Designed miniproteins, single chains, continued (2). Designs and how they scored, part 86

Each design is a single chain, and the fold is of that chain. pLDDT is the mean over its residues in the fold that is shown.

## One batch from the design tools (miniprotein)

Design m6977
Fold by ESMFold2-Fast:
Structure m6977 (fold): chain A 86 residues (1-86)
Amino acid sequence: SAVRERLAALLALMDADIADIAAFRARTGDPRIGAILDRLRALRAQARALAADPNATREQVAELELEYGSLVVGARALMVVLEKLE
């Protein structure tokens, strides 16, 4: 289903971004990156729960996609700023 395909794609993107941001957090120790990483991990857990739910809706997936997208854009912008300040 479209819901299952979107959740699978979202989980793959989340796994890649979490790994990358976690590596940045490990190098810098910045608590703002830590807070973002914790929220990304929470969103990943929500996406996994929806992937296991046969009644998962398009609206639930769209809300997760939007929150994830906004959070990752903010994280990447902060990471660029932090690299330039060092």
Scores: mean pLDDT 87

Design m6978
Fold by ESMFold2-Fast:
Structure m6978 (fold): chain A 103 residues (1-103)
Amino acid sequence: SHMEKLKEAEKYLEEVEKEIEELVKKYQEATDERTKRSLVLEIMNLLAEMAMYMAKLGLSVEEIKKRLEEIFEKIKPSLSEEDQKLLEQAIKGILSYIEELKK
């Protein structure tokens, strides 16, 4: 059922969100730009993985967008302006790709 799909997705999404929060903490503690960039790329990969998982379960582009934007708003204040823009563009790209997959 739709409800069963949402429960299964929610457990996985909560685990991925915790991993993103841990990466953000490491980002704030990092002293070099290379390490910060590596952590941002890992966050981008987790957001893409999360979005693909939601799409496979039949969730709408609107539901996927809402979840990714909620995560982005939570972590945004912890990131540099450059890395904020990088993640924003990554989310836009992920959503465009999913939209094409649903055609």
Scores: mean pLDDT 86

Design m6979
Fold by ESMFold2-Fast:
Structure m6979 (fold): chain A 64 residues (1-64)
Amino acid sequence: MMDAETVEKAYAILVERGHLRSAAQFVLDHAAIGVDVKATARRLAEELRRRGLDDLAAQVEKVA
């Protein structure tokens, strides 16, 4: 099982490369298997809302 540190590193790479949908899916998938992604999900939801991706932000906020 991936730990929270590994999730954070993978998330940072996806966001840096502009793969916001992949970053959201990655966070949601890891929340579903019991990884604590709350802090990462909150930061991603803020970034998604700043970019006008409100529906995706709301989906990510469910695991924050």
Scores: mean pLDDT 75

Design m6980
Fold by ESMFold2-Fast:
Structure m6980 (fold): chain A 63 residues (1-63)
Amino acid sequence: MNDKERKEKILEMLKRAGESGLHPTQVADILGISKSTASRLLNELVKEGKAVKLEDGRYRSSE
């Protein structure tokens, strides 16, 4: 699975989680990827305006 497909799946997961969002470790576990990869992809989504990083380290969809 390429990074584009991973980011699409991450966005879907964040939308399902709602306002509570998800930690990078939860995303990593669900997708079977490293925490470092999950954190990078989440930060790319934030840079693209599709996600927001919360104060507690979780991420949520911007929609």
Scores: mean pLDDT 82

Design m6981
Fold by ESMFold2-Fast:
Structure m6981 (fold): chain A 56 residues (1-56)
Amino acid sequence: SLVKAGLHDGGEKAKAVDTEGGYKVVPPEGFTQAADGKHVIPPEGFGGKNGELVVD
């Protein structure tokens, strides 16, 4: 599933790329990529009311 960016920072937070092996999420600086490669883990205190990150 896709993760949406928080409202506090605005704009793109993560990028999803389609590969031959499937979807991978590329997190921006400061974010951690989850082990499944499909989710992004924001650091504590990041903007975004519900921890939503935008995947482009």
Scores: mean pLDDT 50

Design m6982
Fold by ESMFold2-Fast:
Structure m6982 (fold): chain A 67 residues (1-67)
Amino acid sequence: MSLKVTSEPMPPEELEYDEELGVYVPKKLLEELKKKKTKEEQMAFILENVEDEALRKAIAVGLGVKI
């Protein structure tokens, strides 16, 4: 009853490098961030979803925003 094709759970913190931000960011986080139209919305999203201050600052610098 074993299948060769299996559905594995998504790995935790699946990271993708974003050239514009210059850092590795979780894929889902990056996609949601790029849907935001204003810097305020982007920063609010980062503050809600990124607990790591260093990563948050790196993204803010990439966006041209101080945090």
Scores: mean pLDDT 66

Design m6983
Fold by ESMFold2-Fast:
Structure m6983 (fold): chain A 81 residues (1-81)
Amino acid sequence: SEIDKIYEEILKIIEKLPEEAKKEVTELLNRALNSTDIEEMDKDLLRALLIAQEHLSDEDLKKLAELLGRLAKLKVEELNK
């Protein structure tokens, strides 16, 4: 699925994070993907991005933000069906 492809690209970027940050970001992403509340999903995705920003280059951070935005859009479209 498109969501699975985006998630795989996100995981490639997250592999660059230290183990503790990678674990926390992965848990936040999984929680966001399983959320039925758009506000809670947005909070989890924003927190993941804030953690990642301490460890990623500007280019990787921008790519991660774009992928998270695409993931959020697809999830919102799924919830509104």
Scores: mean pLDDT 83

Design m6984
Fold by ESMFold2-Fast:
Structure m6984 (fold): chain A 62 residues (1-62)
Amino acid sequence: MIDERDLLRALGLIHVGILKANGESEELVEAAYKVMEEWVDRGELPTLDEIVEAARKRLEEK
């Protein structure tokens, strides 16, 4: 039986990979990875736009 969280994490990693492929900064990609992990731990899959918005907000709080 496939663990639902493992599937969500795999899909979330695809979204983070798209940001890296699009030439987003290393700092944004790292923040996006943390956002994805937090959402997956809650049993949710963030959209690409939700990851970008939350990652940018984390960088502004730094």
Scores: mean pLDDT 78

Design m6985
Fold by ESMFold2-Fast:
Structure m6985 (fold): chain A 72 residues (1-72)
Amino acid sequence: MLSKEEVIEKAVALFASLPEEERLARLNRALAAVGLPPLTSGSREELLAHLRAVLEGLDMERQERFGVALAT
């Protein structure tokens, strides 16, 4: 099982590797998977900051669900 920090690091790396046009849609899919409200817009920096803050606030099980949804 990945540590909380490893899950956050992997999710951030995956998100940073996504095409710019897919980032908001992928982040919103991951947010929906853990019952959080979607974002309507954001710069790369704003989306990354929101991603980190969300993952830091989630338990391990919800972080895993978030990461899987972000990857698909």
Scores: mean pLDDT 77

Design m6986
Fold by ESMFold2-Fast:
Structure m6986 (fold): chain A 80 residues (1-80)
Amino acid sequence: MATREEFLREAERVAERIEEAYTLMVKDPKKGKEALEKARREAVELIRRAFSADPDIGAEVMRLLGEAERRARKKAEELK
């Protein structure tokens, strides 16, 4: 059993990995893409687990991760 707080903490860690992957992609596109694919697989699994526990928690986690990826992508574009 995971609480909303535990799911949000996991989502924050996955969001950090997504940001790191986008930053890495600017410096090393191959390694960055591999890191991003791994982080995205972790995000999909977390979203699935969260929705299975509570649809409201699942929606919140999905929104947080979507916003984090959008932010990371924009930040990486500014670093080019």
Scores: mean pLDDT 83

Design m6987
Fold by ESMFold2-Fast:
Structure m6987 (fold): chain A 77 residues (1-77)
Amino acid sequence: MAEVQARIEEALARAAELAGTASEGAELEVEVEVEGNRVTITVTLTSADGRSAVLRLVVERDAEGNWHLVSAEVEPA
């Protein structure tokens, strides 16, 4: 849990860096897709000057009930 949260925070910080400094009027859009034991979270950050970054997080639940971060991708948009 804590490991997944720390990795998500790191990925969010990188996405914010790619989108540029969050200024007045920055927008955040979140899309969540659940498929059984897999959760895909897509976060789009748009700065006030129109720069965007997309963060995609994929987490999966194992047979022991633990959630693992499978992938974290940050792309400029």
Scores: mean pLDDT 68

Design m6988
Fold by ESMFold2-Fast:
Structure m6988 (fold): chain A 100 residues (1-100)
Amino acid sequence: MLEELRAAREEALARGDEEMAALLEAIIRLKEAIEKGAKEEEIEKKKEELKEALRRVLEAAAKNTKNPEAVEKYYEEALKRIEKEVEELYEALKEEVAKK
């Protein structure tokens, strides 16, 4: 799992996808913080870093569309989903760490 995330990050960097590489790195850092038993304040900081990285990936994707109206709607809907997506990922990572 962590090795797979690191491999995906290297592949993103190799293709020049800096936003995707940053997102994968934020996921790795959050998982490592959970495994270390980091304090709630550190976990929240890693969650915020993950939310920002996800926003940047969505912004990069939006800039490549040929439909400006679809961009605005997609971006607004995606921003509302970011918080839920990050929380769901955090719970999944906690379960994976607990099963070790």
Scores: mean pLDDT 75

Design m6989
Fold by ESMFold2-Fast:
Structure m6989 (fold): chain A 95 residues (1-95)
Amino acid sequence: MEEQLKEAEEGLREFEKVAREAIEQTKKKDKEAGEKAEEALKKYGEKAREALRAGDIETAVRYVAAGATELAELSGDTAEKLIKAAEEFLKRAEA
């Protein structure tokens, strides 16, 4: 349980890093879309972090998946990077 939580926390940090880079690229093309993407990352990231603090990895996984989907819709060209980052988080959360 502790090892799985640590892996999930590290995976969430890596996902947030990739998402922030994608948001910056989106802001350069469309500031409004980038601001909406930043709001989505904050919303889903906070919920995932709350779930991890409670030891609920499954709920954190659901929030990361939902956030990645919404961010991908807003980010266009960077959608593939966001989906891959979410998949990497899922793999780490299962370990």
Scores: mean pLDDT 78

Design m6990
Fold by ESMFold2-Fast:
Structure m6990 (fold): chain A 76 residues (1-76)
Amino acid sequence: SAEIEAIQKEIAKLRAELKELYARIEALRAQLDSLDPEQQKAVLEEIDRLTAEAIEKERRIRALEKELQRLKEEEG
């Protein structure tokens, strides 16, 4: 069960990081309409980078959730 607790803590940490990451993306998107075209390009490139990071965290969470389900099934 120590291993289950460790996975649950990692999932919780990744979900918290993902929430903060999406909040940053939303804040950047909200600014786009008030920016000039050069500033918009820089912000869009930042949104793309943050979005790629979010996708990787979501993949990690899904992998950990599958592992958590497997461990719970093995314990009964």
Scores: mean pLDDT 87

Design m6991
Fold by ESMFold2-Fast:
Structure m6991 (fold): chain A 89 residues (1-89)
Amino acid sequence: MEKEKEIKKIEEELEKYYKENKALGEELTEELKEAAKKVIELIEKNPEDKELQKKEEIKQLIKLAKLLLERGIDPEQMQKLIEELEKQL
């Protein structure tokens, strides 16, 4: 339960960064859509495997945080979020 709340908090923080940095353009919007699609497909294929679902969600959040880090968006905060997410794996 606590881990789920922490993951949700990180997800909301990443969504805020993407929303505030609208100038990052179409490429990042497509990456967000692809990440969401992968999580949905995994849930649909494995509805009973909650651990597998959480692991994929965390992996996609790490990918999104790394994209922001690569573009120089708040690199210290992005590195911290990546580290926190990796601890949940």
Scores: mean pLDDT 72

Design m6992
Fold by ESMFold2-Fast:
Formats: structure tokens, C-alpha cells, sequence
Structure m6992 (fold): chain A 107 residues (1-107)
């Protein structure tokens, strides 16, 4: 059902967010900034719960990525920020591929 598909997408995002937060903490971002990332994640989860297409999901994930990137850029030196964002972008790609697979199985 679409409800089962939605539940799986939200679970994938939650696992992804945990990895992003761990990478950000390891890179030296403060707990205060990690709380800001968590807030961005909550907003993304709300939007994902209401998304009706893969295109909307991709737009929500891109918005999440850009908001996180802004915090990373403000919190870390350029080299550390670029390295962290490269890792985050790899995880986002993996997450999107998993979401597409689940969505395609709903055909």
C-alpha cells in the first residue's frame, strides 16, 4: 500500500539523518548546530509524509541538503566542510536509490 511505502521512506530518511548527525559530530560541529540540523530533519520528515511523487521527494531532499550545507559552511573551515559535504552527498545518493527502488515496487 502507499501507506507502507511512505512508512519505509520515512524510516530510510531517519537512518540517513542519524548518519549525517554522526558525520557532522565527528567533523567537529557543536551540539547547538547539531540541534539545528535535527530541526531541518523534522521539517523534511513532515514534507516527506505529504509528498505525492518521486520528484517532490527529490526536491525535499535537495532542500534538506542545501540547508545542512549552509550550516556546515558557517561552522567548519572550507576543507573540512567540503570533505563532510562529499560524504553527506554520497549518503543522500544511496538513500535516493533505496527510495526509488521502494517506489518502483509499488507499480
Amino acid sequence: SMEEVKKKILEIFKEFEKKVLELAREAGMSEETLEEIKKIGKEALEKLSKAKSLEEIAEILLEYREKVAELVKKSLDEETAEKLMKKIDEIIKEMMEKIKKIWDEYK
Scores: mean pLDDT 86

Design m6993
Fold by ESMFold2-Fast:
Structure m6993 (fold): chain A 79 residues (1-79)
Amino acid sequence: SAAAALELGRIGAEVGAEHSPLLAEAGRYAQEAVRAAEAGDLARAEEYARKGEELLALAKEKDPEAYEKFLEALREAVA
């Protein structure tokens, strides 16, 4: 599960980079949250996850089309 979460964060950062700087940054925070959790730093993991969520919400507001394409790419990757 941790490996799957890290891979989703990687895909999120790559797909985000093609669609929106905000989505790319959100994906990087998701990866850092997983790495922090694996290192046992749960407080830092929560902080990174929260920042990633804030950036995702902002990206959805500013570019909903890029956001939907991002979600489609993530859904396809989870099979």
Scores: mean pLDDT 75

Design m6994
Fold by ESMFold2-Fast:
Order: structure tokens, then C-alpha cells, then sequence
Structure m6994 (fold): chain A 58 residues (1-58)
């Protein structure tokens, strides 16, 4: 798993959901998969506890 700073985590979150709305089903899932791949997590397109913990923890 790659260690990200809080700024890098914010940039990745903005990249997969630039509007912060999470309303684009296909775009959101594609972005989550890319985000999970960047973090070295399971790539399933679902924002799970592991992905949320990695994003929310410095």
C-alpha cells in the first residue's frame, strides 16, 4: 500500500469526484477503481472501509 499525504489524498479524491457530489454512477465507479489502484487496494469500484480509512487517515 502506498502512503499518501493528506494533500495527495485530497487530490486523488478530487480526481475521481471533482464535483464532490458522487452522483455520476459510471464516472464515480471508474474513478473509485482508479483511486483504489493508486492506493494498492482491491479494485472493485466500491468505496469500502479500507479505501475510506486510507483516504481519511494520514
Amino acid sequence: MKVYSIEEKAALLLEYDPEGSLKMDEGFRKGVKAFQEELGLEVDGIMDDAALTALGTE
Scores: mean pLDDT 56

Design m6995
Fold by ESMFold2-Fast:
Structure m6995 (fold): chain A 100 residues (1-100)
Amino acid sequence: MLSVEQLREILKEALKLLKEGKTANEVVEEIVKKYKLSEKEKKMIYEVAIALDTILKNPNLSEESIESLIKSTLDKLRNEYGASDEQLEVVEEILKEAAK
């Protein structure tokens, strides 16, 4: 399982690469190679990368739509990937940063 510190590093890198114009798929492949992620970790990071990419590509998203996307992403990570509350706090922080 990814540590809170590793997750923060990975998600900050993902946000940077997405802002540079890479697709969510390209970002996940680069991160998986760099950090030697397991299949479960890859899928978890992919869910966050898709949410980040959606926020960055749609600057006209309403605040309500952004909040809904963040909530659904956190719920999925908790229920399907067993993310800890500390990991979910990091994910929420980075998703909110992308929405600025």
Scores: mean pLDDT 85

Design m6996
Fold by ESMFold2-Fast:
Structure m6996 (fold): chain A 69 residues (1-69)
Amino acid sequence: AEAERERNLAITFADQGLTPEQRRAVELALEAVDLMRKYGTPEKAAEEAKKQGKERLAKIFEGHADTLA
């Protein structure tokens, strides 16, 4: 389960004393991965992020699809 593995990695990093700012960045990355898993492509994930009001996630998918794939 890829989503579970990615969440476990984020939890592990959080347990290593990440700041609230860094934890927020990890949470944003996990949301991006969840959208990719659910919709299958960066284009569809960007559209759904916009529908959910998550403009930052939409911009990440539009400008940095390869980074989150």
Scores: mean pLDDT 66

Design m6997
Fold by ESMFold2-Fast:
Structure m6997 (fold): chain A 67 residues (1-67)
Amino acid sequence: EEIEKLKKKAEEYRKLAQRYEDGARVAEHMVQQGAGPSAQRVADILRQKAEEYRKKAEELENEVKSL
């Protein structure tokens, strides 16, 4: 059941990407409310991680699709 393992891993990466995106939005909102430059840095890092995990999920989803 390799297909099931890949699907679970893709779901995990999708959930991680969503959590990082949600975190980035919170940090971006804090910046808009006058938070210091550290909040902007956190937002940027979280956005980058969200993109990374989305790409990982997409790779696994494509692998499952080809099976």
Scores: mean pLDDT 83

Design m6998
Fold by ESMFold2-Fast:
Structure m6998 (fold): chain A 57 residues (1-57)
Amino acid sequence: MEEEIDKLAEALGLPRELVKKLVEKYGSIENFVEALLDSLPESQREEFKKKVEEILK
C-alpha cells in the first residue's frame, strides 16, 4: 500500500501525504481512483485509468 501510494503520487504530481489522506478519506485506493475518474472529462478518464492500472500492477 505505501509503495502504491508513492507511485500514484509520482504519476499525479502530488505530494505523497496528500494522496495518503485522500485514500484514507475515500477508504481505499480503488475508491480514490474512482472519485478522481468521476471528476475528469470522459476523454481523459481512459488515459488516467490506463496509467493507474500500469502503476498498480
Scores: mean pLDDT 74

Design m6999
Fold by ESMFold2-Fast:
Structure m6999 (fold): chain A 68 residues (1-68)
Amino acid sequence: SAADVAAELARRYGLDEAQRAHLERLLAAHADDPVRLEEVLTTWLASALGLPPEEARAEARRAVEMLA
Protein backbone atom coordinates (compact mmCIF):
# COMPACT_ATOMS: atom_id res chain seq x y z
CA SER A 1 0.00 0.00 0.00
CA ALA A 2 1.00 3.65 -0.34
CA ALA A 3 1.10 3.91 3.47
CA ASP A 4 3.51 0.95 3.75
CA VAL A 5 5.84 2.31 1.03
CA ALA A 6 5.82 5.79 2.63
CA ALA A 7 6.57 4.26 6.07
CA GLU A 8 9.52 2.23 4.67
CA LEU A 9 11.06 5.28 2.95
CA ALA A 10 10.48 7.38 6.10
CA ARG A 11 12.31 4.74 8.18
CA ARG A 12 15.27 4.44 5.74
CA TYR A 13 15.76 8.20 5.08
CA GLY A 14 14.66 9.63 8.46
CA LEU A 15 11.62 11.53 7.13
CA ASP A 16 9.47 13.56 9.50
CA GLU A 17 5.69 13.01 9.70
CA ALA A 18 4.92 15.86 7.27
CA GLN A 19 7.29 14.39 4.65
CA ARG A 20 5.91 10.85 5.19
CA ALA A 21 2.30 12.09 4.85
CA HIS A 22 3.15 14.06 1.69
CA LEU A 23 4.88 10.98 0.20
CA GLU A 24 1.86 8.76 1.04
CA ARG A 25 -0.48 11.23 -0.73
CA LEU A 26 1.86 11.43 -3.76
CA LEU A 27 2.04 7.61 -4.01
CA ALA A 28 -1.76 7.25 -3.66
CA ALA A 29 -2.46 10.00 -6.24
CA HIS A 30 -0.37 8.23 -8.92
CA ALA A 31 -0.95 4.55 -8.00
CA ASP A 32 -2.85 3.86 -11.29
CA ASP A 33 -0.08 5.34 -13.50
CA PRO A 34 3.26 3.59 -12.80
CA VAL A 35 5.18 5.60 -15.46
CA ARG A 36 4.00 8.94 -14.03
CA LEU A 37 4.54 7.70 -10.45
CA GLU A 38 8.19 6.79 -11.21
CA GLU A 39 8.75 10.25 -12.79
CA VAL A 40 7.10 12.26 -9.98
CA LEU A 41 8.66 10.21 -7.17
CA THR A 42 12.15 10.37 -8.74
CA THR A 43 11.84 14.18 -8.93
CA TRP A 44 10.54 14.47 -5.33
CA LEU A 45 13.25 12.19 -3.87
CA ALA A 46 15.99 14.16 -5.67
CA SER A 47 14.61 17.62 -4.73
CA ALA A 48 13.22 16.97 -1.21
CA LEU A 49 15.82 14.46 0.07
CA GLY A 50 18.81 15.41 -2.11
CA LEU A 51 19.28 11.85 -3.38
CA PRO A 52 21.61 11.37 -6.35
CA PRO A 53 19.61 10.92 -9.61
CA GLU A 54 20.43 7.20 -9.97
CA GLU A 55 19.50 6.43 -6.33
CA ALA A 56 16.26 8.45 -6.61
CA ARG A 57 15.32 6.52 -9.78
CA ALA A 58 16.10 3.14 -8.17
CA GLU A 59 13.98 3.98 -5.10
CA ALA A 60 11.11 5.18 -7.33
CA ARG A 61 11.20 1.92 -9.34
CA ARG A 62 11.19 -0.11 -6.09
CA ALA A 63 8.16 1.86 -4.84
CA VAL A 64 6.29 1.25 -8.13
CA GLU A 65 7.03 -2.51 -7.83
CA MET A 66 5.81 -2.54 -4.19
CA LEU A 67 2.50 -0.89 -5.23
CA ALA A 68 1.88 -3.44 -8.01
Scores: mean pLDDT 84

Design m7000
Fold by ESMFold2-Fast:
Structure m7000 (fold): chain A 81 residues (1-81)
Amino acid sequence: SMKQKLYELALEAVEKALAEYEAGGSIATVQSYLHGAAELVEEAGGDKKTVELLREGAREPAKAKEYAEEAKRRIEEMLKE
């Protein structure tokens, strides 16, 4: 379904953000991936909390890993159904 495809793309974006963060790479790149993931989750009709976690992670680089990891868990849960 379109919803499942959007969640899969959001998960990929979050994983790319986490990989960039772990590598000590570009903060702008991390922010871009998290912002994109938030838009994908919102278009999929995902819950407000997951969208907020991704947007907060993009806004606060120091918290990006914590927020992205929680958002990833939530997206993975949505993909199980």
Scores: mean pLDDT 86

Design m7001
Fold by ESMFold2-Fast:
Structure m7001 (fold): chain A 90 residues (1-90)
Amino acid sequence: MSEEEKFVQVILEVLSYLINNPSISVEEALKYADELLSKNPDLSQEQKDSIRDLAILAAKYLQSGDSSRKGFVLGLYLSTKDYLDYLKKK
């Protein structure tokens, strides 16, 4: 697996978890992200920081009650999934 595939896979796993558990706190979302990052030590510090920032943003958006913010997170998930599928087939 390439480093890029691993990074994208972790993003997809974080977004999938948050979408399926939209009532969890920002703190719980960050804890889940940290558990995934501990299993992926090869990721750069910049990649790890980006995943943590994404977990915080996505959790806030899903809890907001705003349909546009929830739609943004779902759109990110679908785009990330499509990109991962592309990376695996090239």
Scores: mean pLDDT 83

Design m7002
Fold by ESMFold2-Fast:
Structure m7002 (fold): chain A 88 residues (1-88)
Amino acid sequence: DVILKLTPEMKELLKEVGIEREEISLEEFRQALQELAEKNKGKKKIDPLTGEEIPYIDYLLNLVGLSNEEIGKKLGENSPLRKLSALP
């Protein structure tokens, strides 16, 4: 199983869904991101790469990519989170 080490920014986001750990599994992280995306549906965040406002789901995907490229790629390309961002 893949274990992710959380950055301080990721830890702050995951506290919203009750996760207060330094490390989590990939599957648990994926589920937490889905819950965050649903709770924050329609919200926008500042993209750390461009400084522009982007949809919350895109912010989450970029944050994961910046913190762990391999995990970000796996979550981004085939993640249910991508489908959540496509909902009206």
Scores: mean pLDDT 67

Design m7003
Fold by ESMFold2-Fast:
Structure m7003 (fold): chain A 97 residues (1-97)
Amino acid sequence: MLAKELGRTDLLTTAGGILYVGAQWTGDPEAADGAIEVFKEAAEMGSATGYVLLGEVLLRFRPERLEEAIRWYQKALELDPTNEKARRLLAEAQRRL
């Protein structure tokens, strides 16, 4: 990963995290859509954390997209096999299937 891309993905995951916390307080799925878009951009830039957070928002606010969340956790583990949060959330998502 290039240092420039790493810096941008860190900012995106931080910004998405702020939006996600806001969505959790409001309970509004549309508020979560902003977090989804930001985390998706981070994930598309190769951020394992971006994939994990994208799946987490989908699992919580878009349960109809559960299979998509599972695919994103699998992508996170392809990038970082030691990501314990991704393994835990993948197991949780698979239990809801």
Scores: mean pLDDT 79

Design m7004
Fold by ESMFold2-Fast:
Structure m7004 (fold): chain A 78 residues (1-78)
Amino acid sequence: SLSPEERERLEKERQFLDEIANRIAEKYGLSKEDARLVVELAKVNPEAARRYLLSLGLTEEQADEVLAEVQKEIEKRE
């Protein structure tokens, strides 16, 4: 089981990632569902997230920008 501190961190992280997913959805014309999947996937497998973004019609440069933005937000959490 998670400690109360770990649970609080995960909840804050999820709210934080949810917020960035909404920004990405608006900026790149993605659905909120697709943006959330990208953010979640980027946390555990950035290469898979990149491929998913490309499959949604983003350019390689846009996909790399999205991943960099997600990574910066994750680093702020740490």
Scores: mean pLDDT 79

Design m7005
Fold by ESMFold2-Fast:
Structure m7005 (fold): chain A 100 residues (1-100)
Amino acid sequence: MTPSLEEELLEIQELVLKMLDAIENKDIEALKEEAEKLVKLLEEMAKKYGVDKSLVDEIKEILKKIIEAAEKKDWKSLKEYYDELNEKLGEFIEEARKAA
């Protein structure tokens, strides 16, 4: 059974918080794992709710920058990209809610 929109939104929040925790703990492997889970969830939601692929692609690019910054141990830029991620996730959530 596919999750409800409310369950999917809670999972986005949980994944984003786990990514923040990984950033604070400098745990690159945990950050990569949670980012991959977030991408998979967003791609499935975009297909389900008809959210534009361009918005998913923008979020994927931000996540790639977050991972690259983490691998370079550039934790300052990584935190800035995390804020950009939250802004774009907000746009994605609004579009998903309009379609649900």
Scores: mean pLDDT 84

Design m7006
Fold by ESMFold2-Fast:
Structure m7006 (fold): chain A 111 residues (1-111)
Amino acid sequence: MERAREAAEEARRAGTGEAGAEGAERAAEAAEEDGGKSAALGGRAGAEGVREGERAGGHEAAARGGAKAADGAAIGAEGAEKGDGVKESGGGLAALSGGAEGALGGGAPPI
């Protein structure tokens, strides 16, 4: 869980969708190890949505969505470790929301 939180912080500091997606995937892997399937699924799906937004050229939205996805996945992973199913599921949903936000950024103008 320490590792998941560090990944989320690094993702926010980097300010890129790719870093956010990587942070969400790391948090999802940590959640899966502790049996947090909702957090793991949400984190991985969130990471994929963020990467889709990056590929579509929505870098700003992908960065914001990636930070949100990484944070959500880290919260879910912490819930899984501590046996808080509500926090685990809520974190997974927050990660999915971050990925969706990132994916929708494909319309951002180049400058």
Scores: mean pLDDT 74

Design m7007
Fold by ESMFold2-Fast:
Structure m7007 (fold): chain A 94 residues (1-94)
Amino acid sequence: MSAETLLQETMSLFAKMNDAIKAGNVELAQELRDEAIKTLAELAKKSKDPDIIKLAENTIEQLKENSNDPAKLRTVAAQAQFEFQIITLERMKS
């Protein structure tokens, strides 16, 4: 898989995790969190962009630290989505 495909999959997993939390499905949210951690780890290994690598690694740590708090998981997912989108937009302008 390409780094771009992994980034898109990670963004999709964050959206699904947010939906699971909104639905009160904490168990599904935790499963999606674990899948997001795996996808982010693969993204960090395959990406050549140091900003994407750093953000992926930081997001993994935040997801691990906040595993038992759905509100914090939702905040981490939303912040990561925003930061990945900003990096992508900056890359398009350069």
Scores: mean pLDDT 80

Design m7008
Fold by ESMFold2-Fast:
Structure m7008 (fold): chain A 100 residues (1-100)
Amino acid sequence: MTMEELRAALEAERARAEAQNRETLLAHIEAVLLLLEGREEEAYELLKETLLKLGVPEELADLIAETEVRAGKALVEGRYDEAEEIIKEGAEKVRKLLEE
């Protein structure tokens, strides 16, 4: 799969998300598009701000946004095993935070 093919697929998914009026899904698609351009900090801020607007607590929003940006970057760079590990570690941290 080429980067151009991945971008086209993500933009098609964005169009579907807009039709469904889902702000979180749109933010995730936009974040992945930013990651394809190497704009990791902007992807992180977009995801964090979206979660905060939805009432997610700061610590949880930060953890989710950081995990998704790190995993998304690994996926964009073809590091699938690292992306899986990042997601697993992030899920474990979220689980522990929610148990407090």
Scores: mean pLDDT 76

Design m7009
Fold by ESMFold2-Fast:
Structure m7009 (fold): chain A 83 residues (1-83)
Amino acid sequence: SMQDRIDAEVQELFDELVRAGQEVGRAARASSPEQARALYQQRLDVEQTVADEARRARDPKNADAALERARQAIKELRDLADA
């Protein structure tokens, strides 16, 4: 069903978010305290964005756009951790 697809994609987003958080943790440990604080703040902001977009995805009309915004936020967080 569409709901089963959305539930699976939301689970994949949370799995990606966990991996991104681990990458941020590694980058933060190699950074200055000020840079580490900025990385952890960006991680918190992205965790909030993913939670908000997962909530929006519960409406099938909004699901594809919400899931794409969440994926983009995670990608940008991972790009920051790799810099």
Scores: mean pLDDT 89

Design m7010
Fold by ESMFold2-Fast:
Structure m7010 (fold): chain A 83 residues (1-83)
Amino acid sequence: SLSPEEFYQKLLEELDKAETPEEAFRVALKGLGDLIAQSTSDEVIAAVQRGARELAAHRDMPLEELKEVAKRVFEEIVEVYKK
């Protein structure tokens, strides 16, 4: 299994490759799914659920803004994951 930091770096690399808002949104959702699949922590599951709702609320944002929202969501989940 990847460490929380290694997982986060991998997600950032995949987000950087996204050239459309739709691609960025799909990458972010896949990353959230991978995080929930790797965790047995209720706190991580709750953080993923909050992140998914926030990404959905911002799905119509421009590409760069959507990437920033995704990065922030993943950062918040990684902080919870380290606990």
Scores: mean pLDDT 79

Design m7011
Fold by ESMFold2-Fast:
Formats: C-alpha cells, sequence, structure tokens
Structure m7011 (fold): chain A 57 residues (1-57)
C-alpha cells in the first residue's frame, strides 16, 4: 500500500529524473492519482495530483 513516505520518495526520484517541465507534470499527476487510489487521505498524493493537474492545464 502506498504510504505518504513512499509517495514523497517516488516524487523526489521522478522530479530529479525528468528532463522537461511537461514530463515532471505528467509524473506528478500519475503519482498523485495512484497515491490517492491507494490512500485517499495522503496529503503528499493530493499535493502531487493538484500540482500535476495545474502544470498540465
Amino acid sequence: MYTDEEVIEELQKEIKASDSPENRAKKLYEIGKKGLETNPDSEAAKQAYELGKEALS
């Protein structure tokens, strides 16, 4: 099950690995969405989802 700590770790890795703002936004959205499906009370997942959604709009 995705914990807040796991979401934060995955976010840090993907932000570091992504070469473009668009790829970062996509990864933030995907990680946030997956995190919310597993733990809807995750603040890290909510933040990632909102940031990715904003950047993709």
Scores: mean pLDDT 72

